Designed miniproteins, single chains, continued (3). Designs and how they scored, part 106

Each design is a single chain, and the fold is of that chain. pLDDT is the mean over its residues in the fold that is shown.

## One batch from the design tools (miniprotein)

Design m11695
Fold by ESMFold2-Fast:
Structure m11695 (fold): chain A 119 residues (1-119)
Amino acid sequence: MVTLTESGGGTVPEGGSLTLTARVSGADAAAMSFAWYRQRPGEKPVAIAAIVGADGGRVVAGDVAGRFHASVDNARSTAYLEMRNLRLEDTATYFAAAAPASERGGPRYFGEGAQVTVV
């Protein structure tokens, strides 16, 4: 069974920085594709970043472009979301998501979520 173990959430002042991590177990990270989802209070989860390969990440949400950077380290089996210049509207639960890289479709596996509160 594939498991994503998330860490790095917390309370951060506006303009601050935070890095979320998601460690993969039960699968080779090199065989997986990754994404990060944001769920703001009262909203459904929305994909904000997609990670392609060990050195690549593509931000899909315009409001975080240039501020958030997604990456994966296959050797460490860990996906990262580096968040900079945080705004009050970035307050949300963030979920790492993964799927086999060979499959088409949406994510199959989700982490438990990391809560980020900007004050």
Scores: mean pLDDT 80

Design m11696
Fold by ESMFold2-Fast:
Structure m11696 (fold): chain A 101 residues (1-101)
Amino acid sequence: SLKENIEGLLKALEAGDFEAAFKAAHALKGSARALNAKIISEKLHLAEISAKENKSTKALEPFKPLLEALLAQDEEAALKSAREIFGPEADEDVRTLLAAL
């Protein structure tokens, strides 16, 4: 589920576990893509590639505030966090993910 994928990525990022974070990001990208959250899925794809090439969670860490806000069902916090990562064009993607949770 989308919720399990978000929880998995947050847990991996908090642990600094690159292998777990990469796997969770891959699953979350798939969920976002299936929901037609294109901007978020594309940025997750780029962060996943960067994480794999550098064997580091660094490229995925900027997603943490957005993931926390999505789990909290906090639309204002989720939109604010997403705008910092993707810009205002991701607002619809954020609402799509919130509706799927």
Scores: mean pLDDT 84

Design m11697
Fold by ESMFold2-Fast:
Structure m11697 (fold): chain A 111 residues (1-111)
Amino acid sequence: SEIEKLYQEIIALIDQITNIDDLKQAMKVVRDALMRVLKHVEDISDINRLIGAILRLIGAELDDDINIIKEAIKYALEVMVEVAKRDPSLEPIVLSELKKIKAKVEELLAK
């Protein structure tokens, strides 16, 4: 699917980031995307998973460790993809957010 393809492309791009400040910028975009997706979710289990992913991103920022931040970003992206798989009506918003995340990560790597 287009979501699975975008997810795999973003994960590969995130792995290429070596600068922690760039990774923190990517994390902020991912966190903002999760918050926008959360506004459209009605399933309690999916709401809880999205909130958990947001909290993990906040915690990772405090640890100031590149691997911890990468793992938190990957987890957040996985949660977004799984939410769209469980509720196909959310596929357009999740696709839109993944495209924004990919564009930002590509911008950060082009410096």
Scores: mean pLDDT 89

Design m11698
Fold by ESMFold2-Fast:
Structure m11698 (fold): chain A 80 residues (1-80)
Amino acid sequence: MVKELETIKDKKLKKLNFTLQGGDITEFLETAKKIGVKEVTGVAYGISKQEVEEAAKKAGGKLVYSKQWLDGLYFTVKFE
């Protein structure tokens, strides 16, 4: 995942379908910010809104949208 992001030079909005394993969302969001991504929109499975919000804050961004739909959490994170 992190290595895949490092090969992408696009700084525009990205959509992600992402399945977490533990703390991977924090590392993913930190990497997205480092490569110059301004906004991440995606869906995460098996995690809470609170976990995504905390990961966004740690990565230097903000959770601006979230909606739980079935077993998936739809989210949008923006970086400063």
Scores: mean pLDDT 66

Design m11699
Fold by ESMFold2-Fast:
Structure m11699 (fold): chain A 100 residues (1-100)
Amino acid sequence: SAAEQKNKEIQKKIADFIIELAEKKLKGEPDEKILEEANKFIEEAKKKGWLNDEQVEKLKEMVEDLLKLPDFVLKAIIEYLKTNKPLPEEEEKKVEELLK
């Protein structure tokens, strides 16, 4: 339970980070600046024990690949990552009411 909650919070932070980088790329921010911000996040995540060495290398590869993607694919990734977030409390209540 506590470990599951911690993993869920880490996954959300990684998803939010990927969304932020994709949104910066869509806004026309330079690749060099996006890479600097990405490397800073990855090093902090490693220091906090959120990522092991294999996960660090995988995330670096994902960032490099993300910068090569066309705008329509970046938009699709943002939508996909947003839909995998936990439901807000009000939406959760609506789902529970539909199950009556």
Scores: mean pLDDT 72

Design m11700
Fold by ESMFold2-Fast:
Structure m11700 (fold): chain A 73 residues (1-73)
Amino acid sequence: TGGAGAAAGAGGAALSSGGRATAEDAQKWNYMGALSGGEEVAKKAGEGARKAAEEGGGFDTQRNAALAAYEAA
């Protein structure tokens, strides 16, 4: 289970690091999906994570978006 208290720092870091770092993570999710799950899974996971990154979401937000996209695919 996750702890409370680190959210503000982590979210701020993700935003200040800019969508750049988050977009790179989105690209990694897409790449891993292509290797393991196939093109459709990779595409949806990448799109989900990328959109979360563009919205300036924190790391957890991006990860949850990628996971949701994987599950939807």
Scores: mean pLDDT 53

Design m11701
Fold by ESMFold2-Fast:
Parts: sequence; structure tokens; C-alpha cells
Structure m11701 (fold): chain A 103 residues (1-103)
Amino acid sequence: MPSLAEQAKALFEKHGKVKDIEDLTDEQFEELARAQHDQIDVNGDGVISREEFRALALSSSLKPPTDEQLEAGLAMWDKDGDGVISFEEFLEELMEMLKGRKA
């Protein structure tokens, strides 16, 4: 079963020509993460909703996720439990998962 980190990495590689993500500076990584967040944030409200997260999961997976799998994925990214993923939460998780950095 593909992990959320693998799906996020695939999205980065799909959207940008990034060969070695570990070679990016923190500023370049934030720019890339911002571009990814803005692409997922279809309504431009600055957060990723459950529906936008679902759309990302459906586009990145060969099998449609169950509601339980979507809730588990959202909970992994949504650290404060407000039902949305802020840019700060998105950046922190991507940095931890893809660069091994504790932001």
C-alpha cells in the first residue's frame, strides 16, 4: 500500500523536474512546497480541505481510498485536528518525510 509520503514525493516529481530533493535549499524546498500546496488548494483559501486531499489521493493512487483511509491520511497531516491542512503543517510533514528534517 503506497504511503502518504510516497504519494507526496510522486506529486513533487510529477509537478516539478526535481531529481534530488535533498539537494534543494530550505528556501527552494519551501517554494516547491508552496507551489504544491497552491496546486492542491483549488479554492485559494490557504488550507487543504478534506475534499482537496481526497482529490489528491485519488489522482495519486491506482486504487480509490476508502473513507477510513482518507481520514487516517488527513489525521497524519492535520496535526491540530481542525479538519484542514495548513501550509505550515504541509511544509513540516514534507520536510520530515522527504528530507528527514524535523521542522
Scores: mean pLDDT 64

Design m11702
Fold by ESMFold2-Fast:
Formats: C-alpha cells, sequence, structure tokens
Structure m11702 (fold): chain A 78 residues (1-78)
C-alpha cells in the first residue's frame, strides 16, 4: 500500500540519518553511551552541538542539530 511505502521510506531515511550521526560521533572520538545521552538528554545534546561547532563550524553544528531534532522527535513519537 501507499501508506506502507511511505512508512518504509521514512524508516530508511531515519536509519541513514542515525548512521551519519554515529559516523560523526566515531570521528570525534565519542562513545555509544554518549550517543544515547545526546538522543535523550538536552544538556548532552547541547554539549555535542557545541563540540561540533568548535571542531567543524557553525553550519555543520546547525545541520547536526536539525538531524538530532528529527531523530529525537521520531523516538518520542514511537
Amino acid sequence: SMAARAAAREAKELALMEQHLRDIFKELGLTDEQYEAVLTDDAARDAFVAKVEKTRGPEQAESVRRMLDRLRAARAAA
């Protein structure tokens, strides 16, 4: 059905976004525990975005913040 196709596409997009964020975490030397904290704790999210801004610049930090907001919203809706 069209609804099943839309749900499958959204799930794939979220999975790719999660993989991209995990790759950034690995590049910055952060742990899986810190990744889960960033998805569940606002202070941890803000600290991570600040670290991205310092190491990769404000445009990359804004992109990462938008990805985190979408993943956090998807987890809250589940």
Scores: mean pLDDT 79

Design m11703
Fold by ESMFold2-Fast:
Structure m11703 (fold): chain A 92 residues (1-92)
Amino acid sequence: MLSEEEVEEVKAHLRKAEEALKNKDYETAVEELNKIEEIFKEKLGEEFANRISAKPTEELAEKAGLPLSELERYQRLMIEAYLKYAVDNALK
């Protein structure tokens, strides 16, 4: 599972991604979310990271050491940021 320091790092990146989305800075939002994905892949494994992205569950939350609400927030922000980033880039 993630350490306390890694949990706080994930939460910090989530806050930065949310702020970037509010400012319509979709590139920064995607970058911050990619940093979270890298932490999950490095510390919990690629298969576990893929499971979180597909469907957050209480089992995955307990294994990560994060509240389910934070994994659900990550998934929601990821979907929103990537969709908005793709649309913005398609219009360039």
Scores: mean pLDDT 82

Design m11704
Fold by ESMFold2-Fast:
Order: sequence, then C-alpha cells, then structure tokens
Structure m11704 (fold): chain A 75 residues (1-75)
Amino acid sequence: SAQDAALENIRNSFVARAEADASLTPEQKAEAIKEIDELIEEYRPKAEAATTREEFKKVMMELANKMMDVLDEKA
C-alpha cells in the first residue's frame, strides 16, 4: 500500500542516516536502528488508522520527529 511504501521509505532514510553518522559507534548505530524499527511498529497502526491525507501527514511528521530525536540523542 502507499502507507507501507511511505513507512519503508522513512525507515530506509533514517537507517541510512544512522549508518552514515561518523559520530556514532557500531553499537550506537545498531541501537539507533533498533529504536527506528520499534518506532515503525508503533506507528504502523496509527498510519493504517489515518482515513484522510491530512491525518496521514500528521502521523508521518510525528514519526519523523521521533526518529530525528533518536539520532540526536545518540550523537
């Protein structure tokens, strides 16, 4: 679905950012990716429950902000 594709795209983007971050150790990268995957699973039912485009955008924006916080906390 379009929702599944959007979740996969945001996951891949933030995983790539974690892997490219030279300030993170291999252990910190693994923990960041784990937390990113946990956020995807937490937000999947919220994304699926969104009935309008505007609701979906709000869910995806909240998810993106939480993923940024994961990377910022470890850097």
Scores: mean pLDDT 85

Design m11705
Fold by ESMFold2-Fast:
Structure m11705 (fold): chain A 66 residues (1-66)
Amino acid sequence: MTPEVKARIKELMDVQGPKPDYKAIAAILRSEGYNVTKEDVRQEAIKIEIEEGVEDLKKAVEKVLS
């Protein structure tokens, strides 16, 4: 995926909250001219959630060590 599509998926996931509709996100992105499927959005969303979970753990550790 391009960086622009990844950033847009993250924005749309943040707007939709904890259970984003990947089909709706893919439809929005396609209307914006991006060539993505529901499965592409789902896979990228999982990666973003994993990265955010790791970052939250790092921030918690930094807060304790501060």
Scores: mean pLDDT 76

Design m11706
Fold by ESMFold2-Fast:
Structure m11706 (fold): chain A 63 residues (1-63)
Amino acid sequence: APAPLTPEQAAEQAERDRLNLRLIKHANSRLEKAPNTLDELAKISQEVAAEYRAELARREAER
């Protein structure tokens, strides 16, 4: 079983879960548009990761 979270850590986890769900949905949408090649998948993965990092930075700046 995972270690118990503090209320603050639980709120952070919930926020990360919401962000992860949005990221997964966005990534799936992008992947559906591309052919099943490693180069295209790598490019989409890098773009999605960059957008994810930007979203995290934006949320951190607004806290």
Scores: mean pLDDT 70

Design m11707
Fold by ESMFold2-Fast:
Structure m11707 (fold): chain A 83 residues (1-83)
Amino acid sequence: SAKEQKLIEEIKELVAKLFESEDAEKAAEEMRKWLLEKGFSDSVALIASSIVKQYLEATKDDKEKSLEAAIKVITSLVREELG
């Protein structure tokens, strides 16, 4: 749906922005807060925030691959909750 596609684009933009952060815990908290504000479950918010933290902490010169992987996992999780 158009609403789903818009949410996926917003997630991609947010995750890309968060990956510019040097503070993985702050980035994870921003992801969690954003998902809760959009009405997603505590479970989805917790898992997505954990993915952001884990992948951002693993990010080195392969930043693009970590970013792409995080986006794929988070968008799949969001799509599953949307049904």
Scores: mean pLDDT 82

Design m11708
Fold by ESMFold2-Fast:
Structure m11708 (fold): chain A 64 residues (1-64)
Amino acid sequence: SMADELGAQAAEEGGRRGVRALARGDGRKAYEFLHEGAQRAEEAGNLEAARGARKGADDALKSS
């Protein structure tokens, strides 16, 4: 569905920003970007993408 597509895109963008933040050693910023992506995915109705992004956010905190 379009909600699935929009949610997946939001999570993917959060992931890209998160990876860039981690490359700079900023686990907190990576968490913020991934969490933002998860929130947008949830708002779009893609709960699966939101769960994936939230897991990525938790992993980013462990990396910092």
Scores: mean pLDDT 77

Design m11709
Fold by ESMFold2-Fast:
Structure m11709 (fold): chain A 85 residues (1-85)
Amino acid sequence: MNDEEIIKKLIDTLKKLNTPEAQRIIDYIRRLYKMNKKISDILLYTANRLLHEGILNQEILDTLEEIAKEVKDERLLSFIEEVRA
């Protein structure tokens, strides 16, 4: 999965929430991507923001876990394991 596909998958999952909070996080992801931030950092920053805003639901966690396993992102996998505990 390439960086663009990762960002699209994450944004598409967040769009399903149809909330102003989710839209703000989508805008945040797009801004970080435009700033050429590393995909691993974008994913971790996004996951932390979702948790902090209380909108990190099971579907989003499952999507993040799928992405993390596909791209072998150990930092994101560790975050997901901690949140699920």
Scores: mean pLDDT 84

Design m11710
Fold by ESMFold2-Fast:
Structure m11710 (fold): chain A 64 residues (1-64)
Amino acid sequence: DAARIEDLRAAAEKGDGEAQRQLAYIYLSQGRYDDALAWADAVEKNGLTEQSAIIKAAALELQK
């Protein structure tokens, strides 16, 4: 829901890698692939490189 997404976005913007990962998956499920890819980059910078790669691959495949 909108309130949950806002809370996750606030945490993600403060550098919480788990919040960034969750937000990226939410955007994937909503078809917001550019947003999902942007958060996948943040996830990678927080050391979650494998999760970032999975999100990026899913977003690029699903938007085609």
Scores: mean pLDDT 80

Design m11711
Fold by ESMFold2-Fast:
Structure m11711 (fold): chain A 61 residues (1-61)
Amino acid sequence: SRLEELEEETYNRVIRALKTGEEVDLTYESDEEALAIGRGLERAYREWQRAREEGRPLEVP
């Protein structure tokens, strides 16, 4: 679905930004889109924290 695609796109973009140091523009037009983006962001930051705790490089899909 569009919301699942938005969550995965957000996750991938944020993971790449965290690895490269580039900025990411995140915009939404509805509460449902905001929640999907929020889920993608949360997953990306959890993965980034886990990578740091394990002493490994951040993996990009």
Scores: mean pLDDT 81

Design m11712
Fold by ESMFold2-Fast:
Structure m11712 (fold): chain A 65 residues (1-65)
Amino acid sequence: MQSIVDAVKTVAISAADLGTLTRLESGNGHVSITLTAPTAAQRQAAADVLRQALADGSLTVTFTD
């Protein structure tokens, strides 16, 4: 678990249409978090950690339209 949490903290973020939280743009930006790991179980565990962090508020992403 600890090693997966550390891996999630270094996740690369890519976006095709990324605004900033401080920009006044006509649409919300997109962010894609791609998790790569040698096994499906590790990818699932990393995704679950990320979802849990979003759900309990320890990680938040906000975009404004």
Scores: mean pLDDT 46

Design m11713
Fold by ESMFold2-Fast:
Structure m11713 (fold): chain A 59 residues (1-59)
Amino acid sequence: SAELEELLRNGVRATLVTAGGDLVPLSDIMSREQAEELARLLGFVGVRYEPVTEEDLAA
C-alpha cells in the first residue's frame, strides 16, 4: 500500500526522446530520477512524463 501510494504520487510513465525527435514509450512505472538515468544511459536527449493511476499500478 505505502509503495503503491508512493508510485501514485511520485511515479511516472516515461517516454524517452531521441535526438531526432522520435518517442520511445516505456511500459514500466518508475521514478522521474530512474527515467532520467535510463535516458542518460541509453543516449536519449530528453524524457516526457505522464501521471500514473491506480489501474496502471494494478497491471
Scores: mean pLDDT 72

Design m11714
Fold by ESMFold2-Fast:
Structure m11714 (fold): chain A 76 residues (1-76)
Amino acid sequence: STVEDLVNYVNEVMKKHNLPDIFKPYLLAELSHPSVKIIYINEKTGEKRVYQGKVDEGKTPFLTEENTTIELVLKP
């Protein structure tokens, strides 16, 4: 993905999860450099998934799904 796609995706995730602006650099770091993990949880199903790696247009939209929470892990 381009830098513009990355920024647009991060803004969508921030909006969806009502995250404070302090989380934005961590999301950008995770999607640019796979040293920070994003864990998301579907609150209705209890399903957990982990994202780590570079932005991909087909891969990243799942973080904006309904009934999800996210947790940022700074250490792998």
Scores: mean pLDDT 57

Design m11715
Fold by ESMFold2-Fast:
Structure m11715 (fold): chain A 79 residues (1-79)
Amino acid sequence: SAMQKEFEELMKQLDEKFQETGELINDPNASKEEIRKKIEELRELVKKLEEVADPENEIQLQAIERARGLIKKLEEYVE
């Protein structure tokens, strides 16, 4: 379905953004402000995933929950 394709595309964007955020965290020249901006972008992608998720698809819902958990850990790290 169109919604399934949109979910898969957003998941790819989320994975790429997590990789970018991880690279910034491991870069001694990166600022905490740059990392916070990437965390905000991750939150927006998760919000979009929540909007297109199939409420009966437990795998999609679990993927969103895991992403939220990772974002929470990133938020704790920058403080």
Scores: mean pLDDT 87

Design m11716
Fold by ESMFold2-Fast:
Structure m11716 (fold): chain A 88 residues (1-88)
Amino acid sequence: SLLELAEELYKEALEKKDDPIEAIRLYATAATLFEKVGDKEKAVEAYIEAAKLLEELGYYEKAIQFYKKALELDPSNEEAKKKIEEIK
């Protein structure tokens, strides 16, 4: 199922901390799949994890895009709000 695929990709991303570019790709893909199946909580978590790695690598504009995706799904997410304000 798409949910099982999303969970697998998210888990792979957690294990790829030594390869942040691949981790970002896996988190972003998992987030999209979680969003498609309606698991907003997991989609937000995955977008935030991708954004944090992008920020660590200095890709600030892309990080902001993923934090904004998280806020679209959860407007109360204080971490995403704070990060958007700090980076801009």
Scores: mean pLDDT 87

Design m11717
Fold by ESMFold2-Fast:
Structure m11717 (fold): chain A 60 residues (1-60)
Amino acid sequence: SLVEQARRALELGEERFRAGEYAAAASAAHDSKVLATKAGDEELARRAEELVRRAQAASA
């Protein structure tokens, strides 16, 4: 399902963020946001957007 794909993309993004791979984390989190938005899962989309912002801030 789109929700499961979004959740897995978010988990990958969180994993990449912990590894210090901020560009890869932002990319995975962005993919999660797109999938969550298409699925109508607003909470998951918000979590993904938060990870995008954190990864971008860490890259600056």
Scores: mean pLDDT 88

Design m11718
Fold by ESMFold2-Fast:
Structure m11718 (fold): chain A 65 residues (1-65)
Amino acid sequence: LSEVVKEHRKIIEKLKAGEKVEPKDKTYTSTFTDAGQTRTITVKEEQILKAAELDVKAFEDMAAA
């Protein structure tokens, strides 16, 4: 599993547990294969946190509906 996905899951679990999560000045690299070509992207922890917050919000919205 890519580092980006691992960190994203970790942040989601913390947010669901009611923990405060602060973005760190840290970057993560994700490597994936697209059409037989290996590609690498770099993602800031701030972006991972934002995505995790949106996922948690969507979960809460579904639970409230």
Scores: mean pLDDT 69

Design m11719
Fold by ESMFold2-Fast:
Structure m11719 (fold): chain A 60 residues (1-60)
Amino acid sequence: AIEDIKQEILNVIKENKDTLDSDQINDILNKIYDKNEDDLLSLSIEEAQNLMSEIVDVTS
């Protein structure tokens, strides 16, 4: 569900916010680092899925 995807995005941000020690992860997180929870909750399903796809590609 869209809420599950948004929650996963938030969890990745929270887990990596203080670390940011990977260049690839930093590039992904820079797109969302300054996003607040309301901005993430306003994402469409398609936008949230695309962002998760980018995170998965970097972390795989």
Scores: mean pLDDT 56

Design m11720
Fold by ESMFold2-Fast:
Structure m11720 (fold): chain A 75 residues (1-75)
Amino acid sequence: MQKHIEELLAKGTEANRELALAEYFFQELKKLMEEYDEEKKKNPDKKMTKKEIMDKFVELIGRAQERMEKLREEL
């Protein structure tokens, strides 16, 4: 995964840079979602409301976007 991002960046086109950033966003979001699933498995009896679930997804998306924006600034 990281190697694929590096390969896209190495090709030096703006389109490849945007693809690398999009792939990084997706990877970071997937990691955050997996961490959330692990948390749910540790507390299976804790029921979340629909609002709490939606709020959590918005939070995870926001965190992934922040990580992508940081990478964009470093490029």
Scores: mean pLDDT 74

Design m11721
Fold by ESMFold2-Fast:
Structure m11721 (fold): chain A 81 residues (1-81)
Amino acid sequence: MSRMEKARARGAALGRELNTASDEERLAALRAALQDMYAEGASDDEILAFVMATLESVPAERRAAVAALISEAAREVLAAQ
């Protein structure tokens, strides 16, 4: 599996998990996934593929809220570097 395919698969799996999670659990899961991806040396394209797959895997009504949590998680992870 390519790194892009792995990033997309990770995003899709997380998006499905987030449907049953609390907002605190969602933020923690997104933060952990982004920290792991950056630690693995993920490119910006791989991060984008992960984000897009995550958003595609949540219901349309929740996409704006999940996008806001992804932005918050990314900001926190990048600020820690």
Scores: mean pLDDT 80

Design m11722
Fold by ESMFold2-Fast:
Structure m11722 (fold): chain A 74 residues (1-74)
Amino acid sequence: MMSEAELREKLEEVVREGEELARRTGDIEAAMSEAMKRIAEVVKEAEEKGLPREKINRALAEAMSRLTAIARSL
């Protein structure tokens, strides 16, 4: 079963990889789109593994905040 900590770690990895892709390619929109798609996949996995919506929403909010800050800094 996926824990909130595992979900947070997976989402942080996706955000980190999105930042690296944006910096490497210079295509911020494509990198953010890919990160958003991967976030949706991780969230779906967490839902399928029975993680409570409240925990998913909290981890997702943190990841989205970080992704937005990264996109604005690039």
Scores: mean pLDDT 83

Design m11723
Fold by ESMFold2-Fast:
Structure m11723 (fold): chain A 83 residues (1-83)
Amino acid sequence: AIPVEVAGLFTVFLHADKNKDGYVSREEVIEAVNGEYAYLVDPKKAYELIDEAFKHADVNGDGKLDREELFTALVDWLSKFGE
């Protein structure tokens, strides 16, 4: 279901930080959902959710999301699916 995919994508974001810098880039998440985490989320739906997350949560404009920005994106997505 869509809420499960949102939670799954949040989990991918948390584990896609290959640089261990405390941030995940759009590229790192895309690589993760196409490779090591493809079993966790549908890549096509993940791409749409990734785009929405960076559009709404990348308030720093640095092309990366930290944990707080990820949480904000998750809350926004859940609000959209709560209708």
Scores: mean pLDDT 64

Design m11724
Fold by ESMFold2-Fast:
Structure m11724 (fold): chain A 80 residues (1-80)
Amino acid sequence: MELTLRYGDANGAIVEETVPESEVEEFAKEKALAVANSIPELQGKEFEVKVEKDEENKEYIVTVTSKDGTDVLRFRVRVV
């Protein structure tokens, strides 16, 4: 089964892409890290990455937290 995902890319564009359901969590992590690495204040920091599936809202929520907990980025990927 494939899912069509809608998300904001590192350039601020809204993008839709079709991904196998088994690869969605890895895909969401990759896209969230790309956004984090595009932010100068977060560049070179160590991150912890957590993915949560919100089945009610049909979203994958990726939380990227710096090792010291000072910086938090929440990245959302919607299932269309």
Scores: mean pLDDT 78

Design m11725
Fold by ESMFold2-Fast:
Structure m11725 (fold): chain A 80 residues (1-80)
Amino acid sequence: SLEEKIERAIKEFEKDPEYAIELFEKWVETLEKNPERKDDIRELREILERVIEYAKKKKADESLIKRLEELLERVKEIEK
């Protein structure tokens, strides 16, 4: 389910934020090359939104939050 994917993404971000962001960046790059994958794009947007909410709640480094927000903007651009 999407909620299970969100929970896993949050848990991975908590364990290793740098590695998690690298994986998110690779997913964004894949979807930028495959913009017809509308369901996957929507799912990644929701995952990133929830990870950002979690990072802000936990007062993660502003640099990490900024990188996640930049990835979210890239996903939103694909949806246009």
Scores: mean pLDDT 88

Design m11726
Fold by ESMFold2-Fast:
Structure m11726 (fold): chain A 67 residues (1-67)
Amino acid sequence: SDEAVEAAFDKYDVDGDGKLSNAEAGEALVSVGADGLAAYRAIKEVAGMKSELTREEVIEAARLAGV
């Protein structure tokens, strides 16, 4: 659910800046049930050339990853 993804975002946003690196976003998605390849593909699609993802972008990536 979106709530589980938001909780994972807050857990991996260890510096509280409101953004996750691509690696942190991948770990967050895996923590809510995404497989690593699905998480990687979803993050690449949502982030593109960006080094960080917002909460909304991580939620969209989770949706693309099937969680």
Scores: mean pLDDT 81

Design m11727
Fold by ESMFold2-Fast:
Structure m11727 (fold): chain A 57 residues (1-57)
Amino acid sequence: ATVPGATAGDLATPEAKAKVEAFNKGIQAYKEGKLDEARKYFREAGFTDAEIDFILA
């Protein structure tokens, strides 16, 4: 839902940008077969270990 009157750029906060960056790095590591690095970056992107296990299984 939209947050009326919220500070513009809530989704472009440093935290949100860091999550996107971590997710991209996780995908790149996964493509390179670096599963440990991919898991680490997905955790930093906000995924739980259980969700990462499901995605990578």
Scores: mean pLDDT 72

Design m11728
Fold by ESMFold2-Fast:
Structure m11728 (fold): chain A 82 residues (1-82)
Amino acid sequence: MEKLLEELREAVKNGDTEKAKRLLDQIFEEAKKLVEEGKYDEALTLVSRAVRILVEAGAPQELIDYANEKALEILRLAEEKR
């Protein structure tokens, strides 16, 4: 997972929005798997780290909004499964 988060940072820094979206989708799929496994704290930490990378790397607002929408989806899934 650390490699995927680092690739996300690189994609954002390079302005590769399409690659950044694909990496975000992969990260959020891993977060969903963690929720299905009952690993709620790990899932929420993962999505928080992804959003933090976007903000710190200066991602376009569209990417930040997209990631926040996906993070809320993961939060709702975790809340419902608790």
Scores: mean pLDDT 83

Design m11729
Fold by ESMFold2-Fast:
Structure m11729 (fold): chain A 75 residues (1-75)
Amino acid sequence: ATREVTVEVEATVPRLEDHRESVERAQKALDELIDRVTRAVRDAGGEVLGVSGRRLREEGDRIVASADLRVRLPA
């Protein structure tokens, strides 16, 4: 049997003077995190079915990039 779950992943980077660079760093960090989670899920015998809900927010001196991963895992 398999189980499907939605997992929120979040990557945080410092806010720099160049807002565009801060956003690009946050998106890159999120993409690298998604790749790591996808590999870990695969190594556990599961599969990432999709990525959705990509979003950015500012929290003080940080930029936070988030996404939702739909994951199928062995039960």
Scores: mean pLDDT 86

Design m11730
Fold by ESMFold2-Fast:
Parts: C-alpha cells; structure tokens; sequence
Structure m11730 (fold): chain A 72 residues (1-72)
C-alpha cells in the first residue's frame, strides 16, 4: 500500500534528520539527503539511509531499532 511505503520513507528521513543534527552535519546536507529519501522508491530510500548511517559509523538495523524503541 502507498501509505506503508510513505510511512517507511518518512521514518528513514526522520532518522537521517535526527542523527545528522546530533552529529553536527550541515543543515543543507541533512535536508538534501532527507528529501532524496522522501522522493525515492523504498528500496533506494533504504540504501540511502544505510549509506548515510554507515558514513557516521552507525549500523542501519541497530539505529532503526533504537529509533523505533525511542518512539514507543
């Protein structure tokens, strides 16, 4: 369903925004990546988020799990 894909992309974009801000990345860089995630197919959005987190030395699955736990 479209809503499921949109929700997943929004979650990934939120992780990128929060993690990027915490690590002191430029707002322009964070916004560019977040918008790219929101405008990409789900598989590409996941790849973009994974690559972004890997650049910061973070594991994608662990970061996603921690973010979901924090929201719960």
Amino acid sequence: HMHHHQHERQLLADIVRKTGAIHGLPESTINKIAQQILNSPLEEAKALAREFLAELGLDFEATLAAHRAHLA
Scores: mean pLDDT 79

